Designed miniproteins, single chains, continued (3). Designs and how they scored, part 4

Each design is a single chain, and the fold is of that chain. pLDDT is the mean over its residues in the fold that is shown.

## One batch from the design tools (miniprotein)

Design m8106
Fold by ESMFold2-Fast:
Structure m8106 (fold): chain A 100 residues (1-100)
Amino acid sequence: AEKEKLLAQFEAQGYTLEQLRARLAELVEKVKAMLKEIEALLEEGGMPREQLEEDRAPLYETLERLLAEEDPATLAGAIALLEGIIKNFEEGLKKLKEML
């Protein structure tokens, strides 16, 4: 129900399946870049690389699985989810800068 509503909103904006896949790919790359930056900071803070790889493996696997998804409603839902994650990260960084 929710995924179908999101798909209808993207289709109303002129998004094709190909454009949904392209947008998802851009968001996945942005999330992967953010994760690598966080992992580098945690490793510098003393967290072992092996622990970071174990903790992050399921998330990277999920991101790769999303890139192979063919259902347009699931793609629309994934785009909305990743946009939310990115927005929350950016808002968190802004809030941290305001406290410093």
Scores: mean pLDDT 77

Design m8107
Fold by ESMFold2-Fast:
Structure m8107 (fold): chain A 109 residues (1-109)
Amino acid sequence: NDAAIEEATELAKEAKKYAEEGNLEKAIELLEKALKIAESHKEDPRAAKVAEALDAALRSVKYMKEGNIPGAIGSTLRVMGILLDVEDDPLVKEAAEAALETALAALKQ
């Protein structure tokens, strides 16, 4: 489901831009949209892995909005672990990288 992975990746990249601007609510909205797309294709193990990365990034941004910095760090480290598991799949790797970059951008707020 390359098209679904690519669509979720573009939404995660847009979420990163809003997180960099400090607009965590919009970043959360876009990550939730990306996650729903990946989850709707979770019968594909590649899309399921993208969903795991997006879920962890979403949890990180939500923790930052709540002021729970330890929770945000923990969820961001989970995205890093998922990224290492998918380094041999270019499309899944790009999605996991976008998810990680969004979580890292939120941590700078």
Scores: mean pLDDT 89

Design m8108
Fold by ESMFold2-Fast:
Parts: C-alpha cells; sequence; structure tokens
Structure m8108 (fold): chain A 75 residues (1-75)
C-alpha cells in the first residue's frame, strides 16, 4: 500500500535527521539508496535534496514535501 511506503520513507528521513542532529553522521545517502529501490534513482535524489534543503528551517515541512513527491511518483 502507498501509505505504508510513505510512512516507511518518513521514518527513514526522520531517523537520518535525528542521527545527524545527535551524532553528526549524515545518513541521507543511505536513505537515497533505499528509496531508489522503490522509485527511480533520479527521483530518490530529488526527494533527499528537498528534505536536506528544508530540514534546517522546518523538519516537518521537509518530511511532508518529500512524502508528497514520493506519493506523486507512486501514482
Amino acid sequence: MKVSILVGAALLLVGAYETERLEGVDRLEEVERALSEIVSPEVAREIVEIYRRLREKDPDKATLEAAELLEKELE
């Protein structure tokens, strides 16, 4: 189901953000690789880049916009 994929992707992005915030380790490359199994590598990169760009200002908005892009690709 699309909802399960979106929830999984959101959890991966939030987990990567928390890891970077707490330990200074960037996990977004690993998230991009995981997403590329579901969507094209180009779309996976775009999702991660949108999240990376927005997360410093608004992590919730970053997660929402990344999820919206993923949902559009799955349609």
Scores: mean pLDDT 70

Design m8109
Fold by ESMFold2-Fast:
Structure m8109 (fold): chain A 73 residues (1-73)
Amino acid sequence: ALDDPDLAVRLAAARRLARDPDPAVLEEAIQRILTSGLSEEEKALLLDVLYRHARDRAQLDLVLAAGRQVKLP
């Protein structure tokens, strides 16, 4: 799950969600990442996984918009 304490499990969940053709699933995953108690660096890593597996423009736009909300030092 995206909220799993194991980063490897979170990355696997993100890859699986990125392959789902339903944009509502991707939007929910992005919202859960952004509202999670994760560090900004961990949020950026999970969003990068979703970005690399985006299949269409709508998915890509959602991930890019989420990435702009993540602030790195």
Scores: mean pLDDT 67

Design m8110
Fold by ESMFold2-Fast:
Structure m8110 (fold): chain A 93 residues (1-93)
Amino acid sequence: MKEIEERAKQLTEEHPPELLEIAKKAGAELGLKEYGNPEPGEKVGETFPTTAAFTFAKMVVSGEDLSTEEAVKIALEEGKKAQEALKKELEEK
């Protein structure tokens, strides 16, 4: 767990700044730590930009067939969907 979290932070630092900024903003608003650090909410955190980046890092560390470029695209798309859904929920509440 801890090592995967450290690796996730390292990998997100090597990717486009826009991805990191999205993750930081979303994470801070939900009380999540930067760069997909530990303890995101199970349901909300799973689709969050921060946890999307963390999931991508876990897949890369585990030796999945995904290339770094493909994983980044997936994380960004998933993060955008999560952020949009979150904003919608917050506006309705």
Scores: mean pLDDT 49

Design m8111
Fold by ESMFold2-Fast:
Structure m8111 (fold): chain A 66 residues (1-66)
Amino acid sequence: SEKEEVLEALGELLRLLEEKLSKLTPEALAQLQPLDDAAAEAAAKGDFATAKEHLLKAKAFVESLP
C-alpha cells in the first residue's frame, strides 16, 4: 500500500539521518525542514504518494551530504 511505502521511505530516511547526524549542519537542517513539513502535511491529508515523493527528495538530499 502507499502508506507502507511511506513508512519504508521514512525508515530509510531516519537510518541515513542517524548515519550522518554529526554532518547535519544548521544549513542542511534548514533545507530538510520544508521537505519534512511537506511530507507531514501530505500524509495528514491522506496523500501518501506526495508524502513519499517528499521523503525520497529528503533522502536524496541527505545522501548528497559530504
Scores: mean pLDDT 83

Design m8112
Fold by ESMFold2-Fast:
Structure m8112 (fold): chain A 79 residues (1-79)
Amino acid sequence: GLSTAISYLDQAISYLENGDTDSAISYLDQASKSLSSVDQTSSNALNMIRKQLQAGKVDQQGAITAVQQIKSQIQQMQS
């Protein structure tokens, strides 16, 4: 659910901050899958970020910012 997705997003951010893009992509995919049944919009946004990272169309800092924004939106939904 949402809490599981947040945990995966935290791991993705940590890996991006350490320059481990491959591990971050894996955790973004897992977060997207956890959200697919509860928040399709955030799931789709995470898949887009993942694809942009794989294609080299977004840098690590840009990806971190986008993921943090999605995480904040999900946390607001839990309140």
Scores: mean pLDDT 84

Design m8113
Fold by ESMFold2-Fast:
Structure m8113 (fold): chain A 84 residues (1-84)
Amino acid sequence: ELSRKIKEKAEELLKRIKEAVESGDVDLADEITLEIVDLMEGDEIDLAIAYEFAKKVSDSLVEQVKRTMERLGKDIEKVEELVK
């Protein structure tokens, strides 16, 4: 249930940023980018959404999100459990 909602929200973010970039809506693209950054600084659920989003983009972004979790003292195992 929660895992499904996390994955759904990550997919919505990917779709939104792609559509904003493709339409040339720079202001909207910037807003969505800040939303993603806020998720990386948020709670474990927010980090799980950022982690799932990263997995849809690239392995490099996944590593960046993991490093951010470590820097913030977050438990990556708990985040991974949320996205099973």
Scores: mean pLDDT 77

Design m8114
Fold by ESMFold2-Fast:
Structure m8114 (fold): chain A 86 residues (1-86)
Amino acid sequence: SLAEKYRELAYEHAEKALEAARAGDLDTMREHIRLAARYAVKAEPDDEVVQNGAKYALLELENWDLPEEKREEIRKKMVEEYKAKK
């Protein structure tokens, strides 16, 4: 199925991210994390945990070069916005 193909692609990119991390290639690692998250979202469109986990991972990648204090503020705001929607 299409969902199974997306799941396989998500796992493949997750493995490539781990390989890049072990090699110290942070840029390649970030790109593969981004792709893994996007394919996971496509594989499980109705899974709230997968959708929110992927959104969180992508937000962390977008803010990777910010100081930790600013990243923590963004994380806290995202969690509060998510809770407000429930």
Scores: mean pLDDT 76

Design m8115
Fold by ESMFold2-Fast:
Structure m8115 (fold): chain A 109 residues (1-109)
Amino acid sequence: AVGPSEYSSQVSGMSISGIGVETGTDLAVERAKRDPSKLKESAEEAREMARYGEDMLEAATKLADDLAAKGKDLQPTADFARKVAKKLKESVEYARKAYKELEEKYKKQ
């Protein structure tokens, strides 16, 4: 068994991963704006960011459910995991929107 501090560290890592998804997506979009020849590569990068974010969202959601089931002592960490899952969902939706827009621009060239 692991303690609340161990689980909080896992959730914090997932939160940092969400920031990475948004930052990676922003860099891909900015690269394509500077060089339209990179539209295809930037769309692929944004799609990979969305996929990575989806994996982290699933992990954060499962962790929140598992912690909630383990009892009252882990409820604050479960709540933290649910908040991180909500932010990850937003990061995933942002990355999905970005790759769709980049792919559409590439196809219209």
Scores: mean pLDDT 87

Design m8116
Fold by ESMFold2-Fast:
Order: structure tokens, then sequence, then C-alpha cells
Structure m8116 (fold): chain A 81 residues (1-81)
């Protein structure tokens, strides 16, 4: 279900936020990362609804959003060092 996709995405995002906090990123930067990621996830869901994507397609695209966010997190940590 879409609720399962959203729940999985939220769990992954919360784990990334916790990792960022543990690695010393400022709260303001973490908040900005969360907002940007939520906007990307919303765009994926809006496109999925408009184009009637399968749950598998939505899961794959949401996993890509999470992977992109992890790359942004790593870049932010590298800049903070």
Amino acid sequence: SIDDVVRRFQAALMALVAEGEARGLPRAELDALVEATAKRARAVLDEAIANKWSEEEILARMDEVVAETRRELEAAVARAR
C-alpha cells in the first residue's frame, strides 16, 4: 500500500537524520535536508498518482530519493570537516 511506502520512507529518513546528528551536522542543515527530501518524495508520489505507477515502481523511486539524500548528507559531513 501507499501507506507502507510512506512508512518505509519515513523510517529511512529518520535514520539518516539520526546519523547526521551523530556525525555533528547542525540542526538547521538537517532540517533543510529533510525539507528538500520531503519535497522530492512528494513530487515522486504526485507523479506516481498522475501516471498510475505500480507500488514496486514507487518503492524503487523512493529508494532513489533516500540514496540521493544519503549522498547529500555525506557531502555536508565532508564540508563540515
Scores: mean pLDDT 84

Design m8117
Fold by ESMFold2-Fast:
Structure m8117 (fold): chain A 68 residues (1-68)
Amino acid sequence: MDALIDRMISAGRSAIDAAKAGDDEAYKKHLEEFRTALEELNRLRLEQGQPPIDVEGSVKAVEEEAKA
């Protein structure tokens, strides 16, 4: 689980950094990596009886930070 959380955080940060650098291709790639990691984390959470994280809300938060 920690590896998925680390991958999610890293991907989100990389997406924001790429957007600030004007690298739209890297931004889209890292945003998709963030979404994929979050979806994988949610599958694992549900298997363990834990509530899922809001994927759409989390992706939107990264998108808004990338615009700042």
Scores: mean pLDDT 81

Design m8118
Fold by ESMFold2-Fast:
Structure m8118 (fold): chain A 65 residues (1-65)
Amino acid sequence: ALTPAQREEILAEADKHTKELVKKVIDGEITAEQAEEEWRAFLRRLAERFGVSVEEIEAFLKEAN
């Protein structure tokens, strides 16, 4: 299970990464489809780093919104 400190870190990194991907799409550097692929890769890296499943990260981010 994710600790409160890990949850805060995940939220901060997710917010930062979302903003960076949106900017890249607006600036024409990547497509929206490529941004979605990069987001999924980012979620997999977070899951591996914190020793949880991608589904647990996604569920947590959904609950936090």
Scores: mean pLDDT 82

Design m8119
Fold by ESMFold2-Fast:
Structure m8119 (fold): chain A 72 residues (1-72)
Amino acid sequence: MLSIEEVERILEDVERAYKSGKNAKTVAAGAAERLAKSLGIEVEIDVEKDTPEQLFEKAREMAEKAIEKLRS
């Protein structure tokens, strides 16, 4: 199970990649998948069709759900 600190670190990595433009799609997609797996849910990821912004939003949504579950 991920801790809140681990989820925050994943989001920091995604934000850093997004701001730098380096591997932004790959980092965001990987983060969203990892967070969704920890929640036991499926997330629809299409790296070819999704924009970096869309992948970042998916990662953020999964992180918010993970933190919410961890605080419960």
Scores: mean pLDDT 79

Design m8120
Fold by ESMFold2-Fast:
Structure m8120 (fold): chain A 94 residues (1-94)
Amino acid sequence: MEEALAASTPPAPERVELDPNIPLHVQAVATMVEIAALFLAGKLEEAARYAIQVSRALGAPDVAEEIEKLLKEGKITPETLTRLVFRAFDLAAA
């Protein structure tokens, strides 16, 4: 019954899989592509939930908590979410 966008999103947002054999910066790009796809689909809340899961998987719980606060307040924007996800990857790389 849904015919808005024919091509489905690639990964399942509820399943975050980070490959330890892939460089972190490559996984950052893949994560940003997924978040961008969710934004283009108008799924800001789903993009935020995915970013929370990625941040937790990277060992950046403070970033995940910040995203959760913004989501609860209805203040999620593409810019804010992108900045926080980049921070999570930066913290993981340090």
Scores: mean pLDDT 72

Design m8121
Fold by ESMFold2-Fast:
Structure m8121 (fold): chain A 88 residues (1-88)
Amino acid sequence: SEKKIKELEEKVKELEKEIEEGGDGEKLAEEVGKLAREIALAEGKSEEEAERFAEIARVEALLKGMKVKGASEEELRKLREEARKELA
C-alpha cells in the first residue's frame, strides 16, 4: 500500500539521520536493510530481489556510518566497489 511504503521510507530517513549523528552504524545499517526489504516486497519485488535490494541498502548505510567516523572517500569507494562485485 502507498501509505505503508511512505511510512517505511520516512523511517529509513530517520535511521539515516541517526547514522549521520554518530549512532551505532552496524545496528542502524541492519535496520535500514530490513526496511528496504519491506519496501521492495510492498512494491511487488520477489523475495530474492528484495533480499538483494536490502543488502545493497545495508551496505550503503554502513559506508555512510564509516564516512561519519572519518573514513576517506578512496576507502569508501573501494569498499562500495567490492560489495557490488559480491552482489553481482
Scores: mean pLDDT 82

Design m8122
Fold by ESMFold2-Fast:
Structure m8122 (fold): chain A 92 residues (1-92)
Amino acid sequence: SAALREELIALLREIVERALRLADEGKIDVLTATGIALRAIGLIIDIELGGDLVRIAREAIDLVDTLLTYAPDDAALRALRARLRALLRRLE
């Protein structure tokens, strides 16, 4: 559905913002943050090209899990992970 597509894009944009924020806070290096941000942007492009939303949501969760290895107590990342998992259940 269009609503689920728009929600997934919004969550991917939040991954970009959180990755860059963690680099600004010194919690991850700039290269790692940039790599994660570029992967999230690539997933947004994949959605616009008609990519599989279930696969993209799973890959988005993997990006958040990677960020959580650097900031395991980040409440915003944990909330983002929960929102992505809830979206994935609605896509399945």
Scores: mean pLDDT 91

Design m8123
Fold by ESMFold2-Fast:
Structure m8123 (fold): chain A 85 residues (1-85)
Amino acid sequence: MESELANKLTAAALLVVGDIIENGETPELRRLLDHIREAMRAADAGDYDTAIKHLQEALDIANRLGLTPVAGALQEAIDLLEKLK
């Protein structure tokens, strides 16, 4: 995985984990984190289409929950993946 992409995905995941620690785990936050993890696996395998799909699902969840910093980090990761395709 590219280092900049890895940094963006790690930042998004850490923001979600921080929210879980402070506010408790919800099914939506768990699903958000699962999509980020699946995107990281797909990107590491070079499957950028699958990675983008998972990040788009994660972005939709982040937007529904009003998690603006998470949504920003996810959008930056999507933009980077689109450039790598």
Scores: mean pLDDT 84

Design m8124
Fold by ESMFold2-Fast:
Structure m8124 (fold): chain A 67 residues (1-67)
Amino acid sequence: SLEEMRKVAEEVAKELGISVDTALGAIAAMRFAGMTPEQIAKFFGISVETAQKIRDAAIKAGLLPAP
């Protein structure tokens, strides 16, 4: 749900030191647009490692399929 996406975005943003808007946008783009962590990193101006951590949190929360 959108509410679950917001909760995950808030937790990840706090852990990684990024904005909630960036984390939420990244989760939504991976979920609905099928963007890879590499594409997310380029689009949002974050590291690939940070984008991968956002993806992993979203997978753990059931928002994205496991790779």
Scores: mean pLDDT 85

Design m8125
Fold by ESMFold2-Fast:
Structure m8125 (fold): chain A 79 residues (1-79)
Amino acid sequence: NRVLSEEEREALVEAARSVPAAPEALVTVIRQSRSTRELAAFLQRLLGLDREQAEALAAALDSSPDPVATFRAFLERHL
């Protein structure tokens, strides 16, 4: 679990907007998220992810050299 900067949150918003199937509510969820764990928890509720998927996403965002690209790939895979 790591803190999300405002800059990273806006980059994640742009990544979400590049995925046509992403719901508009996702933008609000990203902007409300202060950490990778919090983002994953909101996505679990919004997208209907199970706990394992949410925990895997948080871990991937924490360890990724490019968390924005990791997030985009996750959305493309699940939407």
Scores: mean pLDDT 83

Design m8126
Fold by ESMFold2-Fast:
Structure m8126 (fold): chain A 78 residues (1-78)
Amino acid sequence: VDEIIEETGEKNKGKPKEEVKKVLEELIDYLIKNGLKKDEALLARAVMNRDLEEALKLAEKLGLDPKVVEESFELLES
């Protein structure tokens, strides 16, 4: 199991950003299917897609501080 996770990480070393994004999208879909709350998974997807408007709407629905969402987007833009 750990070897498969490391192999996935190794496979992403030096790979295009598009392949990393695809792996993250598959992971989010897996988490939704296996019991992550839909709104939490949608928030993670919005952050990854840099959709600040959707992320802020989902954060408000989840009772999260909008400032935390904005700081997360600043880290992704850096």
Scores: mean pLDDT 62

Design m8127
Fold by ESMFold2-Fast:
Structure m8127 (fold): chain A 105 residues (1-105)
Amino acid sequence: SIEAKLKEYAARGVSMEEVVEEMKKGTPEERALALTLELQSIMHKAVLRGEITEEEEKQIEELLKELEEIDPELAELLRLALKAIKGDKEAQEKIEEYIKKVEEE
């Protein structure tokens, strides 16, 4: 299971970057998780700076393309998150609506 592998990585004292690299070589579920973690890391750094660089935007687009082949619904949600970070009000409203639905379940 993914949980068992995460416990093994924690026990080995590996960095999150090393965990992501190992999971990229695993199952489709592990690859989707690895891509999601990498995307979230890039987006988080961009939010903290208040801007997204052209290099980061290219990296995000490449990772989203890979994720779309494994989990197209998750890839679409993360594309929406990218638009929201870039100041798209419609994307921000859609993410807020998604969060409300998850909180009500």
Scores: mean pLDDT 75

Design m8128
Fold by ESMFold2-Fast:
Structure m8128 (fold): chain A 60 residues (1-60)
Amino acid sequence: MSVIDQLVKAIVSLDLERAKALIAEHREEIAKNLDKVRAALDTLRKDGHEEHAEEIESLL
């Protein structure tokens, strides 16, 4: 599973600590795939997890 697939899974499962760790460790790879990460954050916002999504987005 790619780093981006792992990050998206962590985001949608509300595993904030894992999402933070993946962002800190793989910043350059994530920067190349921000569209997929932002799509996952948009899903969290629609599901009512706006604060969680904003915390993750602040790390990008």
Scores: mean pLDDT 82

Design m8129
Fold by ESMFold2-Fast:
Structure m8129 (fold): chain A 81 residues (1-81)
Amino acid sequence: PKTPVVELPKLEVSEEEKKEIEKKVEEIFARQPPGRVLPPSEEEVEILKKWLQINYDEVSPRKYLASALISLHELKKEEER
């Protein structure tokens, strides 16, 4: 089934890098307005992809939100072609 979940290979990073990625992901989520989502920048998509690779086995609403944001960025990029 086509759920908005992006599956990426597991990534192992240092604790420092993991904390930096988590902080950036929380900032991305905090900028989303209530009732809708805004497409992330290309840099933010790379951060979200790394976060998903680090937390590949986590089952949480944040995983679905991250996947949805990545998908929105890809759709917006295609529409601008």
Scores: mean pLDDT 70

Design m8130
Fold by ESMFold2-Fast:
Structure m8130 (fold): chain A 95 residues (1-95)
Amino acid sequence: MEELRKKFVEEARKLADEATKLSNEAIELRQQANKAGDKEKSEKYTKAAQYFTLAAGHFRRAAEAFEKGDIERGLQHYREGVEAYEKGKKLLDEI
């Protein structure tokens, strides 16, 4: 399982970085929506940023668990990260 573990670490790290970028993008778009007076878009961007921040945290914890060889905890955090990431993306798609 060593080879699969290393692959999970790298994938989790990539997803954490991607989620962090999407969170920062959503924060920027929220500020633009606020300046335009669009409260509904601002609230959706706020929620999307929160979900991406949550996803990034879970993916980083997943990578840490996989590095330690804790496959069960790593998979749990990976699953929670994916769920948060998908919720954030769905909110962006509705804007």
Scores: mean pLDDT 86

Design m8131
Fold by ESMFold2-Fast:
Structure m8131 (fold): chain A 82 residues (1-82)
Amino acid sequence: MHTLVEVEVEDGKIKSVREFETDDLEAAKERAKKLAEEANKNPSHQVFLADITEDPAHGRTREELLKKFEEELEKYKEAAKK
């Protein structure tokens, strides 16, 4: 079971954050990659996915989790830039 965070970014700012759990990390990553590519057609609107399952922020408040997530999001964005 993996805990994932999906983030919607508009004009370089986080607009919405959604947390969910899944047993299929590979499918979730592929979906996020496609969504990122599709969102990039409109540079003002982007969608990213980060896996925080092994992140020490698991037991923290939503605010602390979001800070940690931004770090993971940048790493994921670089890996899935296409």
Scores: mean pLDDT 60

Design m8132
Fold by ESMFold2-Fast:
Structure m8132 (fold): chain A 87 residues (1-87)
Amino acid sequence: DKEIADGTYSVARGLALVAAELPEEQREKQLKLVEMMKDVLLEGAKEVSREAAEEMLKRVLETIEELRSHPAAELAREAVEEVREEL
């Protein structure tokens, strides 16, 4: 559980950070990266206990808050909330 949750968090965090670095001209790539992050989180959450999934999602949300007002941050927050609704 912990290994899968930590690994999932690490990958999701990386995707969110890369999306935040992209300029506005690459909006389509930002959307794709956020979509990939959502898929990674959803798959990881299904492989672990509900408690481990909730802790993982909270850590991802904390990372997104650190991204400030980047456009990708709002998309990433919405993706994390959608994953929580699936649990």
Scores: mean pLDDT 76

Design m8133
Fold by ESMFold2-Fast:
Structure m8133 (fold): chain A 73 residues (1-73)
Amino acid sequence: ELDKRLAELKERVRRLQAELQKWAEENNLSADDPRLPKRAYDVGRAAELLRKAEGAPPEEKARLIEEAEKLLK
């Protein structure tokens, strides 16, 4: 169950990151530009949490997944 949720969230984050990168390119902004919307930071943080969740024990994995889900709302 947790591994399935993790995989689904990783796929969602990957799609959101691709969309944000395309938006930045269309507006002539770099990936690190401070003018990027708050959504870009939230998605980036969610990606980091999901990476940590991959190697985490079940209880910690569940908490990291939930935190990532909150950031993506």
Scores: mean pLDDT 76

Design m8134
Fold by ESMFold2-Fast:
Structure m8134 (fold): chain A 80 residues (1-80)
Amino acid sequence: AAAAREAERRRQRDYFLERTAKNIVDITDEEFEEKIAFYKELGLDDLVKQLNEMKELSKDYDAVLEKIRAAWEAEEARRA
């Protein structure tokens, strides 16, 4: 059987995992920076702190998933 079928299935799984992680974060890095700059100008330091904490958690989660995805992809490539 063609390896394309397995690659497609794996791709769908990776896509759903990555999409789930991204859905946890409803804001892009660009939009986040815009909001931080805006709130900083308004002197809302407490809000800025809360947003940075939320972004830090989302960054860690995305970084972990990217690392796992890349590792699994490399392993499957080696097995082929």
Scores: mean pLDDT 61

Design m8135
Fold by ESMFold2-Fast:
Structure m8135 (fold): chain A 98 residues (1-98)
Amino acid sequence: SAKERMRELLERMVEIAEKELSPENKEKIRRYYEVALEAIDADDYALAASAAFHMYVIASEEASPENKKEIEELFNEFLRIAAELEPEYAALFDSLMK
């Protein structure tokens, strides 16, 4: 399902990011990950996209170029699914893409 794919994308972003993140940023990315998961369960895709964007920003501060590219690709796929599920916010989701 679309929701299962969104959860899988977020989990993969965290897995990749955590290889290079400081302990402080690991805690921070996990908090946004939890917010994004709860938002998906609530069908609040605008909140889910916002939380995922914060995860991307945190990861980008410490990620290698290769890992950053992978995280960007996962994040962009997440936003494409969010836009399909909630077209009213498509412009917001487009503005967050990298």
Scores: mean pLDDT 85

Design m8136
Fold by ESMFold2-Fast:
Structure m8136 (fold): chain A 93 residues (1-93)
Amino acid sequence: MSELIFVENEPELLELLLASLEASLEASDEPTLILIVDFGSKDRTLEIARAFAERLNATLPHVTVRIIDAKAPLTLELYKEAKEELKRLAEEL
């Protein structure tokens, strides 16, 4: 399974979303790739995403979390780049 998550300046909502996602991932042994893309958040949103990635990558062997710090607002180009990166990470080339 592969998931693409877009975030911007919503630390509390992100924490709730990630807590729900973590519970689902702990209940499954399916290999899962999660790519989190931040659109240049100024608050603790990126810090929350990074802490989540570090924790899950260390504790759940079937889960891989990667983060893209876009440092920019969402654009069609950034969406395309995130989609290509997710595909690249999910495929053994």
Scores: mean pLDDT 76

Design m8137
Fold by ESMFold2-Fast:
Structure m8137 (fold): chain A 92 residues (1-92)
Amino acid sequence: DPFTLSDEEIDAIVEYAKAHPEEVDAFVEKVKPYLRIKDEDLQKALAAFALYYMPHLKDEDPLNAAFILDLVYKLDPESFERLAKRLKEAGV
């Protein structure tokens, strides 16, 4: 699957979230009202992914940012389920 995150990419995103927990939490708070995805572990996984690969989204309109996150999840839900599990196990 060309949209699958590798284990190495997931490890990098987890380390990013551990280093920047306040930035991840702030972005989740900003987009949460507009996200269609209501699972809080998935919301955090999408936020961490976005800040790692697309850091400009933190300064974007929250409705537009949320739309992009919902779309990204739809393209590869299995990768975000894996990332969410790894973040939760890491205490993020």
Scores: mean pLDDT 86

Design m8138
Fold by ESMFold2-Fast:
Structure m8138 (fold): chain A 83 residues (1-83)
Amino acid sequence: MYAEKAVEAGKKGDGRKAGEYAIKASEEYARKGNGKLASEAGKLGAEAAAKGAKTGSEAAGGAITGIGSGIDGALKSGEKPAE
């Protein structure tokens, strides 16, 4: 799972990989119309980006940009995240 890989990379200090996996997780879920999973991936990616910002801003920028794109895609599916 990309979301899990993003968190794992962040924990290992690979902020760049964490951002990349967060982007892919959010994008995949958004493309499949899974607003719930896209939102969850976005949240995990935000955490990974926050950790990346402390050790390097490069990962933070990439993760935030990709997550924003993925969430926008999920919203265009015409459904809000379920409770």
Scores: mean pLDDT 58

Design m8139
Fold by ESMFold2-Fast:
Structure m8139 (fold): chain A 84 residues (1-84)
Amino acid sequence: EQEKKEKLNKYYEQALAAVDAMERAIDEGNVDGARTAYEQAKEAIDKMKEVGGEEGLKKANEIYSRVDEARQRMEQRAAERAAA
């Protein structure tokens, strides 16, 4: 359905922007910014899953993997800084 494809593309773009913001915040040491971006990314991923379909689930899983990797990098950097 055209409507579902349009909604999926909108949420996918929102998720990408949120992941980019999260990665930037992590690089800058902005914990609050990274947390806010993480929440925005999760919301967009949930919306993509709600739209559903094979493409929606595939794109949601792709973004989820990126968010999970960014979160792990954030935790590693925090641990390294605490140990130093």
Scores: mean pLDDT 78

